Designed miniproteins, single chains, continued (5). Designs and how they scored, part 94

Each design is a single chain, and the fold is of that chain. pLDDT is the mean over its residues in the fold that is shown.

## One batch from the design tools (miniprotein)

Design m19450
Fold by ESMFold2-Fast:
Structure m19450 (fold): chain A 85 residues (1-85)
Amino acid sequence: SSELEQLGKNQAELAYKKIKEELVKAGVPEEKAEELAKRIADKILEVGRAYLEGASQEEIDRLEQEVREAVEEAKAVAEEAKAKK
């Protein structure tokens, strides 16, 4: 439903805002923090869309793995930024 799609978009926007804020607090440059947060939020939306479209469990697992990889990349950038302070 359109309401469920909007809920997914709202959750992705909240994730984007929180991830960006935490990356900036860690010392990541704002532009880089925005890029990383957007990548993660976009991947979260893609997982939600796959569920709504009845994608296979294999496809969902692959998309969830892409989210995990994007999060780990953001964590690595944040830790590097912290180490430079």
Scores: mean pLDDT 84

Design m19451
Fold by ESMFold2-Fast:
Structure m19451 (fold): chain A 68 residues (1-68)
Amino acid sequence: MISQEELDVALVEIHVAVLRVAYENQKTPEAAKEMIEELERLKERYAGVSPEAQALIDEEIARLKADL
């Protein structure tokens, strides 16, 4: 069975993966900024829910910033 925490982490992982694929298909400065904004919103929404989910979001934001 899936716990609430496990489901939330899985949803964050899927969301991050979808955003990453979208960015890789359209690598522009505007796409990178849009993805960072979406990820920061996701991070705020899941604040305090899971350290693992937070770490995944932070890692992806850092990766996108490095591409700029």
Scores: mean pLDDT 78

Design m19452
Fold by ESMFold2-Fast:
Structure m19452 (fold): chain A 83 residues (1-83)
Amino acid sequence: DVYDYMIEKYEKELKEAEKAGDYRKISETYLNLGFLYYEKGDYEKALEWFNKAIEYARKAGDESLLQAAEEFKKNVEEEIKKK
C-alpha cells in the first residue's frame, strides 16, 4: 500500500528530526503526515498531525509554517463540517 509506505517513511523522518532537535523539520514532517491522512479521508488523524505541526512551527519561530499549518487545519475542519 502506497500510503503505508509513505507513512512509514515520514515516521522515520520524524524520529530523525526529533533526535536532532530540529523543530522546523519536525513541523514539516507533521504537515506531510497531515496531508497523507487528509488524502486517505482520515480527517481526525489529519487534524492531530496539523495541530502538532502548529505546535512545532511556533517552537521553531517559523511564521510561514505556522500559517500553512493553520490554513490546512481550517480546510480539514471545513471538510468535516460538510458531513
Scores: mean pLDDT 85

Design m19453
Fold by ESMFold2-Fast:
Structure m19453 (fold): chain A 66 residues (1-66)
Amino acid sequence: SNEELRKKAEELFKKGVEAYKKGDYDTAIDYYNEAIRLYEQVPGSLEELLRTAANLLAAAVHKVLS
């Protein structure tokens, strides 16, 4: 169960990164938020949570500046 949630969160994070690379910051933010929601349910995911939160912040800043 936790491993399945972790894999799904990782997939969502990767989709967020791909959206970010193409400048689709709204889509990136949505994927990062979903990844964070799942990582919060997985014990020991602090590093993944912090990484995803940093990427979310970057996407949000880019959206405001666009």
Scores: mean pLDDT 88

Design m19454
Fold by ESMFold2-Fast:
Structure m19454 (fold): chain A 65 residues (1-65)
Amino acid sequence: SSDPVVQALAAEAAAARAAGDDVGLAEAYLRLAEYYESQGKEAEAAVLYRRAEELYARAGVEPPL
């Protein structure tokens, strides 16, 4: 993807994954989902919301509302 916002959030996700930071990875996915939603990409946003929810659940943290 050539989108600099997507690239920046993908880099945050990669850093969190390398660190074993499930909360940080969930936050990156949540922000990317919000961005895709703002672009009218509801299907892509829905996938990322699910991934973020799974990561929060794994970490034992309540997802932000």
Scores: mean pLDDT 82

Design m19455
Fold by ESMFold2-Fast:
Structure m19455 (fold): chain A 72 residues (1-72)
Amino acid sequence: MEALLRGNYEEAIKAMQEELAKDPNNAEAWARLGLAYYHMGNFEKAREAYEKALALDPNNAVARTLLAKIDA
């Protein structure tokens, strides 16, 4: 599929979690984590990750756009 992440979304989620363990204030990593959860259909965790990204960077376009779509 037209995945921004090629292959396994579970491995992508794990990689983002490892990145966030090193730098929990990385808004872009939170937005990418949310995008991976969104593609897996886990909208609860996607929303949580996007809210965290927006708390760190309120201008993050990915988090703003996809959070709005989840809540629509």
Scores: mean pLDDT 76

Design m19456
Fold by ESMFold2-Fast:
Structure m19456 (fold): chain A 77 residues (1-77)
Amino acid sequence: MKKEAEEYLAKAKEAMAAGDAKKAGEYAEKAAKALGESEEEAKAFGLAAAALAAKVDDAGRQEVAERILELLGVELE
């Protein structure tokens, strides 16, 4: 379970770095679901990751991306 979430989280990071909003959202949602988040919260993580890849300025993107991914990463411990 947690290892699968880490794999999805890594793919979400790669997609965000590539600016691929669709893949960033899909993998972030899958990571949150694998961590046991509710469907609504998993969708919120997916939407946030997609928005970060597509719409925010570089400085804002880095800060919010790190915050979202750290929150998921802490739950993997």
Scores: mean pLDDT 67

Design m19457
Fold by ESMFold2-Fast:
Structure m19457 (fold): chain A 62 residues (1-62)
Amino acid sequence: SALEGALAEVRTALATMSPEEVERVLRHLRAQAERLAASDPARAARAEAAARVAEEVLAALR
């Protein structure tokens, strides 16, 4: 699916980042999901999915 492809690209990009950079991205994605939850649930759900990918990458780094 288009979402699966987008999440795979996010994972690849995050894998090239430092743990500090991944943590910053994770915080931004969580904040975005929270801000959009009421006004744009679809975008909020995408941000939550990307945040889960960032959590997995962070757990696997160094």
Scores: mean pLDDT 84

Design m19458
Fold by ESMFold2-Fast:
Structure m19458 (fold): chain A 81 residues (1-81)
Amino acid sequence: KLTHIELITLYTTSTHLDLSHNQLTGPIPPEIGNLTNLTYLDLSHNQLTSLPPEIGNLTKLTHLDLSHNQLTSLPPEIGNL
């Protein structure tokens, strides 16, 4: 299972977050939307099942990799990136 707010809080000032190949399971928590300085996010090669609409808060994001997960749909807010 994905860790909660503590992991997200650790990265609040980060511009780059690579969590690929970490066997993460379940939904990404909505606190991901607090990482507004992110320009690079790699969540590939995990077992993630869903993204929260708060992903749309990452307006500085230039790279998002969600490949090789168990995502069945993306929130429409991803279009805000």
Scores: mean pLDDT 73

Design m19459
Fold by ESMFold2-Fast:
Structure m19459 (fold): chain A 78 residues (1-78)
Amino acid sequence: IVQLAVEALGKIGDEAAVQPLVQALQHEADSVRMAAVVALGELSKQHPEQVKAALQPLLQHEDAFVASWARFLLQELS
Protein backbone atom coordinates (compact mmCIF):
# COMPACT_ATOMS: atom_id res chain seq x y z
CA ILE A 1 0.00 0.00 0.00
CA VAL A 2 2.95 2.38 0.64
CA GLN A 3 4.21 1.20 -2.75
CA LEU A 4 0.72 1.79 -4.24
CA ALA A 5 0.71 5.36 -2.90
CA VAL A 6 4.15 6.00 -4.45
CA GLU A 7 3.00 4.53 -7.79
CA ALA A 8 -0.18 6.63 -7.69
CA LEU A 9 1.83 9.80 -6.99
CA GLY A 10 4.07 8.87 -9.93
CA LYS A 11 0.98 8.59 -12.15
CA ILE A 12 -0.39 12.05 -11.30
CA GLY A 13 -2.53 13.16 -14.25
CA ASP A 14 -3.52 9.57 -15.15
CA GLU A 15 -7.14 8.55 -14.41
CA ALA A 16 -5.81 5.09 -13.41
CA ALA A 17 -4.19 6.75 -10.35
CA VAL A 18 -7.60 7.61 -8.81
CA GLN A 19 -8.41 4.11 -7.49
CA PRO A 20 -4.96 3.37 -5.95
CA LEU A 21 -5.05 6.79 -4.22
CA VAL A 22 -8.51 6.03 -2.81
CA GLN A 23 -7.07 2.78 -1.40
CA ALA A 24 -4.10 4.70 0.07
CA LEU A 25 -6.57 6.92 2.00
CA GLN A 26 -7.52 3.76 3.92
CA HIS A 27 -3.93 2.85 4.88
CA GLU A 28 -2.96 2.36 8.54
CA ALA A 29 0.02 4.75 8.32
CA ASP A 30 -0.82 8.46 8.68
CA SER A 31 2.06 9.42 6.34
CA VAL A 32 0.62 7.28 3.53
CA ARG A 33 -2.92 8.62 4.09
CA MET A 34 -1.70 12.25 3.99
CA ALA A 35 0.31 11.54 0.82
CA ALA A 36 -2.89 10.17 -0.76
CA VAL A 37 -4.84 13.32 0.23
CA VAL A 38 -2.20 15.58 -1.39
CA ALA A 39 -2.02 13.41 -4.53
CA LEU A 40 -5.83 13.32 -4.91
CA GLY A 41 -5.92 17.11 -4.50
CA GLU A 42 -3.39 17.52 -7.33
CA LEU A 43 -5.12 14.91 -9.52
CA SER A 44 -8.47 16.70 -9.03
CA LYS A 45 -7.03 19.77 -10.82
CA GLN A 46 -6.47 17.63 -13.93
CA HIS A 47 -9.47 15.24 -13.68
CA PRO A 48 -12.08 16.92 -11.42
CA GLU A 49 -15.05 14.83 -12.60
CA GLN A 50 -13.24 11.50 -12.16
CA VAL A 51 -12.01 12.43 -8.67
CA LYS A 52 -15.52 13.66 -7.68
CA ALA A 53 -17.04 10.34 -8.81
CA ALA A 54 -14.47 8.32 -6.81
CA LEU A 55 -14.85 10.45 -3.63
CA GLN A 56 -18.69 10.52 -3.47
CA PRO A 57 -19.01 6.96 -2.01
CA LEU A 58 -16.31 7.80 0.57
CA LEU A 59 -18.52 10.45 2.23
CA GLN A 60 -20.26 7.54 4.02
CA HIS A 61 -17.07 5.59 4.76
CA GLU A 62 -16.69 3.94 8.20
CA ASP A 63 -13.26 5.57 8.73
CA ALA A 64 -13.78 9.17 9.89
CA PHE A 65 -10.43 10.24 8.35
CA VAL A 66 -11.50 8.94 4.91
CA ALA A 67 -14.99 10.47 5.14
CA SER A 68 -13.79 13.91 6.35
CA TRP A 69 -11.03 14.22 3.73
CA ALA A 70 -13.41 13.08 0.97
CA ARG A 71 -15.78 15.88 2.04
CA PHE A 72 -12.93 18.44 2.16
CA LEU A 73 -11.65 17.52 -1.32
CA LEU A 74 -15.18 17.60 -2.79
CA GLN A 75 -15.69 21.12 -1.36
CA GLU A 76 -12.44 22.25 -3.04
CA LEU A 77 -13.84 20.98 -6.38
CA SER A 78 -16.66 23.58 -6.26
Scores: mean pLDDT 72

Design m19460
Fold by ESMFold2-Fast:
Structure m19460 (fold): chain A 73 residues (1-73)
Amino acid sequence: EAQLVDIFEKQLGVKPVGINDNFFELGGHSLLATELVSRIRSEFGVEVPDDELEKLSNIQALTDYINAKLAEK
């Protein structure tokens, strides 16, 4: 979770970011969302599809998704 907070803050240029804050409400857009997906793949080895990202727009939801995928490995 702490790593995702840092990633969101750096990509959006906004501090602080709360775990329930919506990525798109904080000024995120499709290009930044693509960069977020790439960073998650690099840091956690988890691929987030575009359709899932539309549903997983905050740190808590993304953390839960990543943990579920990591548990499958």
Scores: mean pLDDT 72

Design m19461
Fold by ESMFold2-Fast:
Structure m19461 (fold): chain A 92 residues (1-92)
Amino acid sequence: PVPPGEYEFDVYFGDHLLGRGRGVVRRPDRDGLVDAARDAVAQALGVPSDQLSFHLRSVSPPPRPGEDFVIRGDVVFKDGRTFSLTIRGRRL
């Protein structure tokens, strides 16, 4: 399970930091983490969260309080643009 709570995410394209965002994991599962990461990606990119979806490929290590983890996934914009992101997350 993914611990519920507030998370901070650093959003990278390759090795370049695009921005930082925050999200709330409300459900202690993968979908809850995807929703939180989507909100953080939207914040980091300066777009409304309804303009994109996030497809989680992997997360490692499994999220735990006090530990950093890395998400790899794809952001898909409503207009069809898609790019691969690496996200470093941590629970606040």
Scores: mean pLDDT 83

Design m19462
Fold by ESMFold2-Fast:
Structure m19462 (fold): chain A 93 residues (1-93)
Amino acid sequence: MEKKKKAEEYLKKGIEALRQLNFDEAISYFEKAIEIDPENPEAWLNLAYAYLLKGDYSTAEEYAQKAIENARKKGDEELEKLARQVLNTARAK
């Protein structure tokens, strides 16, 4: 679907911003991806990572839980595992 392609474009831009350590820009792109496709667990996972890297552990925990929920709905066991790792890291801080 065209809207999902736009969400994927925002997700890719957000990931590129994360690689450049531009956390606020990355968050903005991931939020746009989620606005278009709120059930995309990869967008929630990357949003959680961005907040974790910023040191906002409470927000990272919240979004990691959203990533787990949506990964489960899609049967994506690998993404659920990655989201749980983010959740555990945020809780350990």
Scores: mean pLDDT 86

Design m19463
Fold by ESMFold2-Fast:
Structure m19463 (fold): chain A 68 residues (1-68)
Amino acid sequence: MVEVVVTFKDELTYDYSKMVEIVESVGGKPVHGYGMFTPNQLVAFIPEDKIDDLKARPEVLSVDLAPR
């Protein structure tokens, strides 16, 4: 698994449960209780082979590797 920052479309701003649902739908693990840099971003661990599947979601703007 790789740690990524998922940026969602503005319609999902503060819809934490929907953002979590989308990440979990591709087998990802959201960082619980924190990890949001903006109200439409979520830090998560995603299977490497599922990053493109996550990017293909209509609710997702981008998926970027988390900075260390």
Scores: mean pLDDT 73

Design m19464
Fold by ESMFold2-Fast:
Structure m19464 (fold): chain A 88 residues (1-88)
Amino acid sequence: MEAFREVAASFGGEVISAEDNKVTLKLPADTVIGDILQRLRDEYGFQVVTLRVGLSATAAEAKEYVGDKPVAELQDPQGNIYELYIEL
C-alpha cells in the first residue's frame, strides 16, 4: 500500500481508495500510465499481470477507454494481486 501512495504522489496524484486489493489512484490527466507501472516495478518489485491500455496512454485516455474497470492487474513480490483503477 505504501508503494501506491509514494508512486502516485511522485506524479502529483494520491490514493483515494484501497480495499480488498482494489487500489484507486487519482492522477493528473497527463500522467502516463506506463510511467506509474515502471516505478511500481523498478522500486517495489510489482509485475504487470494484465494491462488494458497502451504503455503510452495518459490517465485521461485510460479512464475514457476502461471506464469503471481496472486499468491493470499487478502482482507484488509476495504474490498478492491488485486491481489498479484511476480517477482524474
Scores: mean pLDDT 85

Design m19465
Fold by ESMFold2-Fast:
Structure m19465 (fold): chain A 71 residues (1-71)
Amino acid sequence: MKYAEVEITKHTTTVDGVEVTSYSIKLKFSDDVTLEEIEKALREAFEKAGIPMTDEQIRRAAETLLEFHKS
C-alpha cells in the first residue's frame, strides 16, 4: 500500500526572555512511496501549517526526503 503522511506542528517557547520557535515534523512513508506522493503530502502539510512554499521549494524538499527515506 502506497502512502506519504506529513504532519507539521509549531512550538513556541521562551528561553531567557527570548521567544524560540521550533517545528516538529512527523513523516510516514511506505517503502514504495513515489516523489509525487511525497510532494503532494508536503504541499498539504505546509498549507495546513500556514507556511508559504513555492512549487520549487516543495519539489526540492520532496527530493531530499525521498533520498533520506531510500538511504
Scores: mean pLDDT 78

Design m19466
Fold by ESMFold2-Fast:
Structure m19466 (fold): chain A 106 residues (1-106)
Amino acid sequence: SMEEEIEELEKRAGELLEKALKLLEEKELEEEKKKELEEEYKEKAKELREKMKKEKVSQEEIRALQMLLSAEYVLKLAEELEVEEAKEYAEKAKEEAKRALELVKK
């Protein structure tokens, strides 16, 4: 049931990110900082797409990498907005996504 463990980790990461985003929904980031974070996310997403073309990665690995990228984005957003509880949820989501990625690579 390695597939079941991966699905459970992905589910937990998603739930943690939803909790983080809910805490951040009423907070406004300065336009310049928001653009910088969005541009960084776009560059990392582009690098991931180029890696997927070169290395023929599995769909499971793609999902884990996308979840990790989303968690990194939310973590940086929480840090800039100084919402400690959202930062803690995003960090836990990142750990769950990393564990899913490790299981996929085995």
Scores: mean pLDDT 82

Design m19467
Fold by ESMFold2-Fast:
Structure m19467 (fold): chain A 69 residues (1-69)
Amino acid sequence: MLSMAAAIGEAIGLAYNLLAAGASEEEAKEAVARLLKEKAGLSEEEAERLAEAAVALAKTMLELDKSVK
């Protein structure tokens, strides 16, 4: 099992990679929520909340990567 911090880091990384590859926000949220449930043992509600936050952060990171270069 991953620590919570490691699981969140992996969730953000997965969301970033999926969005960068052209996946939808819905697909990214589903994949991240699944990862959090399977690797961190989070409940459905917790996984959904963290997946939403991770996707939002990953989207911001992707925008910043394009804008500040």
Scores: mean pLDDT 79

Design m19468
Fold by ESMFold2-Fast:
Structure m19468 (fold): chain A 82 residues (1-82)
Amino acid sequence: VKFTLILPDGKKITIEADDVEEAVEKLVDVLKEKFPDLTDEEAEKLKEFLIEHFKEKKVKPGQEITLKLEELLKQALGLLKL
């Protein structure tokens, strides 16, 4: 599975993994690096949210998915306010 993450400044980060769960873990690690205020508990909640999101999209092996960081943060903020 391959994810292309678009940062707010337009830069792209590519994350590759054998499965969706590993790819999401790598993605969350990148988010923790870019947003050091993100706690481990918040990162875990974001990880669970993203895994469910990609399961619903029925991501297949070899599929490439493009994500916008701004959109991901908006979804995470929605979860934190509930």
Scores: mean pLDDT 68

Design m19469
Fold by ESMFold2-Fast:
Structure m19469 (fold): chain A 61 residues (1-61)
Amino acid sequence: MMPKEEALADAERQIKAAEEAEKQGKYIEAAFLYLVASVLYDMAGDEKGAEEARKKALEVI
């Protein structure tokens, strides 16, 4: 199983990737990356981070 620390680090990487996709106008890709980050935050036990990532995904579409 992935350590929670690795899941949190991966979530942060996905957020950065989503932000870059959003800057490029790739809104579908950005939304997907925010959703992946949300799952990783949930795996890390960061419920607030997961909720915020889900909100960003919905805002982009």
Scores: mean pLDDT 81

Design m19470
Fold by ESMFold2-Fast:
Structure m19470 (fold): chain A 65 residues (1-65)
Amino acid sequence: EEDKKVFDEVRKLFEEAIEAIKNGDLQKANELIRKAWELLPQLKKEHLPEVAKLFDEVAKAIREH
């Protein structure tokens, strides 16, 4: 229900942040990551493994670009 909508928004924010990093827009990426972090307290623990994977993908994008 509400939790699923919040998780979908967090996933979208991380995906947009990764695209911003690939485009060299680190300021936009930082803003998107901050918004995702603000939503994390609203997520159930069952989503934490997926969130951890999204953080790993962001770290890889920063390292490669």
Scores: mean pLDDT 80

Design m19471
Fold by ESMFold2-Fast:
Structure m19471 (fold): chain A 62 residues (1-62)
Amino acid sequence: VKKLIREGTILIASGGILKAAGDDAAAKELYKEAVELYQKAISIDPSNEEAKENLKLAQKKI
């Protein structure tokens, strides 16, 4: 679970860099991948508040 959250966070950071570089389409795809990773983390541990918080933040960026 913790590894999935970490991978999702790395994708969010990479998406932020791409967005800052003007590649909004590539950034959006990375944010979608992060959403999928956070959803998997929640499926494994539904009580994981960190995964839920990160999912909400990633969804706002799509």
Scores: mean pLDDT 79

Design m19472
Fold by ESMFold2-Fast:
Structure m19472 (fold): chain A 72 residues (1-72)
Amino acid sequence: AVRELTEKALEAYEAGDLAKAAAYYTAAAILAIAYEIEGDLEAAAEGYAAVAELAEKLGELELAELYRKRAE
């Protein structure tokens, strides 16, 4: 779920489709937050970790650190 969205975002970024990359990145972050709100803390933690890894690859180091802390 979240991991698949982050993989699609990275593929789009590598292909130069920044709009598609941003859309998948945003969807991945929203889904991780949705899991947390629903009380699925394991899925939320895995999702935040995946989003943090993507943010780091995109050079968004501050956001990567924020999502890593949320994964804990």
Scores: mean pLDDT 78

Design m19473
Fold by ESMFold2-Fast:
Structure m19473 (fold): chain A 63 residues (1-63)
Amino acid sequence: LKVGDLVRALADVPEASPFVLAFKKGDLLEVLEILNEDLVRVRSLATGREGVVGKGLLEKVAQ
């Protein structure tokens, strides 16, 4: 993954903390920042909300 990538959520994630973005499986997200090997900051295209999510829960959309 890299900044600017469009990604799809692979699972539902409920709001667990202010640092974790809640989303539903199949939601489209934009990668805003690569934080480390496990975590990225993303923006939900459906809600406009930003937050941190695990890379393992995201799939890059083929373009």
Scores: mean pLDDT 75

Design m19474
Fold by ESMFold2-Fast:
Structure m19474 (fold): chain A 58 residues (1-58)
Amino acid sequence: GEKERAAERAKNAAKAAEALGDKKGAQQSFEYAELAERAPDAETAREYAKKASEAAGG
């Protein structure tokens, strides 16, 4: 569903930052990815996914 896709996007952003060696961006992005996975609805999950991507430098 939409919530699952948003959470997956946030997690992928965090993994991408980690793979690039951006420790600070990866840490921030992981925090947002975890919030997206725990979000109560798809809209909130999408907001956290956007923040995760921004923290990961994209």
Scores: mean pLDDT 78

Design m19475
Fold by ESMFold2-Fast:
Structure m19475 (fold): chain A 78 residues (1-78)
Amino acid sequence: GAAEAALRLAGVGEVDTLADALEKLGASPALSPAGAAAVGGALAEAYPGADGDTPVSREDLVAIVEAEIAAGRVTVTA
């Protein structure tokens, strides 16, 4: 799907830290700055109390990005 293609284009691994995943997404052309911010907000809600070293799977990130696309907050160009 578009979310998985965008995450792979960003270089997100099968498991990354939350900080590494957010940095990769923010640097990627697959998401606009507004789209990256929306995903960051959704991650903060999904992982309450998490710090930058919290492990996140690409599978969970795909689900979160797909939900943000469905809500109309994110468009992906991958």
Scores: mean pLDDT 78

Design m19476
Fold by ESMFold2-Fast:
Structure m19476 (fold): chain A 71 residues (1-71)
Amino acid sequence: MDAETDAINDRNLPYVKAVNEILKAVEAGDYETAKKIARDVLGLSEEMAEKAATADVVEIGDLIHQELVRR
């Protein structure tokens, strides 16, 4: 594989980890942990992190992506 593929994996690694941890916390019913990860790792506002923590599993990905695109 080339350097571009490695760079994509490396840059996406913290994002993928954050999304997985948010989904894991939501599955466990730990919405506070999900909000903290959304705020601290993805830099979402408190209101957006709260929405992400209470959203459906599918909606969480869309909400996070939408917030990142808006920046």
Scores: mean pLDDT 64

Design m19477
Fold by ESMFold2-Fast:
Structure m19477 (fold): chain A 65 residues (1-65)
Amino acid sequence: SAFEELLKAFEEELRKTAGAKVRVRRVGDTIEVYVENASVSALVAVDILAVEFELETGLKVRVHE
């Protein structure tokens, strides 16, 4: 589906930004992002992308380290 492609693109963008392993999944109306061992600056950039995705989709995004 178009949403599955969008979610995959979001995961790839987060992975590139973090320079670390990233996993993204949807649970109901929430997108859960798991980031392994990222720098503080990378986490700030991930948070910015998460806010942009929330605004685009209307879904909540939660980032976990």
Scores: mean pLDDT 83

Design m19478
Fold by ESMFold2-Fast:
Structure m19478 (fold): chain A 68 residues (1-68)
Amino acid sequence: SKDELLRELQELLAKHIPKEKHLKALEAIDLLRQGKYEEAKELLKELTKDLPEEVQKKILELVEQLEK
């Protein structure tokens, strides 16, 4: 379900994003819940730009699954 995908994404972000950026990560999750996928993707790219490539790919994969 979309709720399960959002939960998985939130857990992945909590694991990899520094604590000081957690409010921005929650903002991205809220944008996804609202169906604002483009705004959420822009925020997620900024939040994850310094993370390992494999983590960035997994986050994008989950967002793409939410859009379907």
Scores: mean pLDDT 83

Design m19479
Fold by ESMFold2-Fast:
Structure m19479 (fold): chain A 54 residues (1-54)
Amino acid sequence: MVELELTPEDLANFLKTVLGLDLTPEQAVELLKKNGGVIRVELLGFTFEIRLRE
């Protein structure tokens, strides 16, 4: 498992690139908060655990 702390801008770009979600940085932060502060994505055989950089 790989843990990533991303800024709001990097989080929005990650979600757009990997999941096809065209979100603003603010919308990406709200999505993360609604999921308990972490998003898990399986990519290239790895589980990425994504959190907001405070």
Scores: mean pLDDT 79

Design m19480
Fold by ESMFold2-Fast:
Structure m19480 (fold): chain A 99 residues (1-99)
Amino acid sequence: SEEERKRLRDAVVKLTAAGILLAGAIFSAKTNPEEAKRDLELAFETLLEIVTSPEDQKRLRELYEKALEAIDKGDIETVEKYAKEMFDLGLKAVDELAK
C-alpha cells in the first residue's frame, strides 16, 4: 500500500506536468508552432511513463501524431481536441492505479 501510494502520487505529478505542457502546446500552436511541438513531445513522453497498456500507448502515439499534423496545418481546434484526448488517456491510467 505504501509503494502503491508512492506510484499513484508520482503518476498524479506526471499527469499534472503533462497537462501544463499540453495547455502550453495549445496556446503556442498558432504563434510559435516549434515551441508547441516541443511541449507536445515532452507531454507525450511524460504520458508514456504513466500509460503502460500497449493498446493505450498505441492510441497515445496516434493522438500525438495527429496533434503534430494539426499544428502544421494551423488547426488549433484539432490540436486542442487531440491534446485533451491524450490527457484523458493519462487520467485513465491514474484512475486504474487508484483501484
Scores: mean pLDDT 90

Design m19481
Fold by ESMFold2-Fast:
Structure m19481 (fold): chain A 89 residues (1-89)
Amino acid sequence: LLDKGKEAMKKKKYDEAIKLYKEAIKKETGQKRAEALYNLGNAYFRQEKYDEAKKAYREAIKLGTGTLRRTARANLRFVENVIEYKKKT
């Protein structure tokens, strides 16, 4: 599921990637679920669904450790900055 989701992302099939990552989240636990949540956030971000992306990254931060948690935090801040940039002009 994670590999199929990543392939859908490469082909810009973001709706398919979202479906695959949601299925992975239901089947996985711990760090692998955190990875699926992180990738779900990336897919939502590519569709400019920023609130959904923020929620997915927050859940990835709660479950993830090490590099994954750090990267999810960075991406969350980036999404927040994009939202602020779009509001300012």
Scores: mean pLDDT 83

Design m19482
Fold by ESMFold2-Fast:
Structure m19482 (fold): chain A 79 residues (1-79)
Amino acid sequence: SDEVKKIADEVASILEKAGDTSTAKALRDSVSSLLKEGRPDDAARVVSFVAKQAAKKHPEVKKELEKLAKEAEKLAKEL
């Protein structure tokens, strides 16, 4: 799903700017794998989970990550 990839790219970009390049890479790799397997709902759930966990670790971007986590969770329910 283009929407799942877009939200994943936004979360990964925020993590990269916060210096969390390893989590950003893991997220991009996991989402790419799940989308190739035809599992966009699982990919969206992974984006939501990673964004929620990262929001606890990176208070400076917490609000942005929590917003994207909610958007990813809604998208997962629609897929």
Scores: mean pLDDT 87

Design m19483
Fold by ESMFold2-Fast:
Structure m19483 (fold): chain A 66 residues (1-66)
Amino acid sequence: GMKAVKAVEKALVRETATRGVVRSPERGRELVERAKEAKTPEELKEIMLEAGLSEEIAEYAAKLFE
């Protein structure tokens, strides 16, 4: 849902700000689409970890999804 989308967007902003990692628009869109499938904070964290985000950033997004 939209809550997962916003959590991912905030996480990507935080990743860029803290680590200087910039994902391509295509990779960002793929992550957002996968995040829409997340029904729980745990599923969102797993999706983000699979996409290569750090444990810290994935946990941050999961907490925002709650």
Scores: mean pLDDT 74

Design m19484
Fold by ESMFold2-Fast:
Structure m19484 (fold): chain A 58 residues (1-58)
Amino acid sequence: GPLDNPPAPRTIPELTPQEVAEVARLVRDGWTPEEIAERFGKEEAGRLAEDVRRILAA
């Protein structure tokens, strides 16, 4: 059957608007991108946090 092998991940789901707002708030509160990624369990949250930090630092 088609379940002979473990399924490969296809794509990481996008963050919801509320999650995006929460990430931005946590960055402003001094959280690190790595900690935010761990909190949300999503690498995309950490990448967004890093991008937000760069924008806020400019």
Scores: mean pLDDT 71

Design m19485
Fold by ESMFold2-Fast:
Structure m19485 (fold): chain A 82 residues (1-82)
Amino acid sequence: AAARDEVERILGEAATRVDQLVAESTDPAEIRAGFDEVIAEAQKRVDEILAKVTDPAEREELRSLFDEGVAALRAHVDVKLA
């Protein structure tokens, strides 16, 4: 579905921005702050998509997809900073 493809695209763009942030900074506090900004922007875009989804099951699936993607990105950052 188009909504799922958009959420996956947003997560992919967020992952690219996170990788760039980690590559350009050596300060863990700066990386974590930048990560939070990237996720906040992605969350706003996903919320706009979810507001247009009328099927409750699809909305729940897309929320879960985004939450799992964010958790994976956070774990990736934590490994890079360890």
Scores: mean pLDDT 85

Design m19486
Fold by ESMFold2-Fast:
Structure m19486 (fold): chain A 74 residues (1-74)
Amino acid sequence: ETKKKFAIAYAKGAKIALDNGDVETALYMAEKAREAAKDNPEAVAHLDRAIQALREGNVEEAKKHLDKAIEALK
């Protein structure tokens, strides 16, 4: 459960960073969430999409995939 809890916490942290306009912190937190979620392929797929969206400057797509990753981790 510990890795799952960290993955959820990092993904939620990434969303909070995006709400504050901090894309750099959001990217860092999304990458940490991906590392913690590595045993969950569905969550990893959504985190990979969120990270790509952040690199492309698409905040809304990033938030959508962060939400899907959090749901996959529950």
Scores: mean pLDDT 87

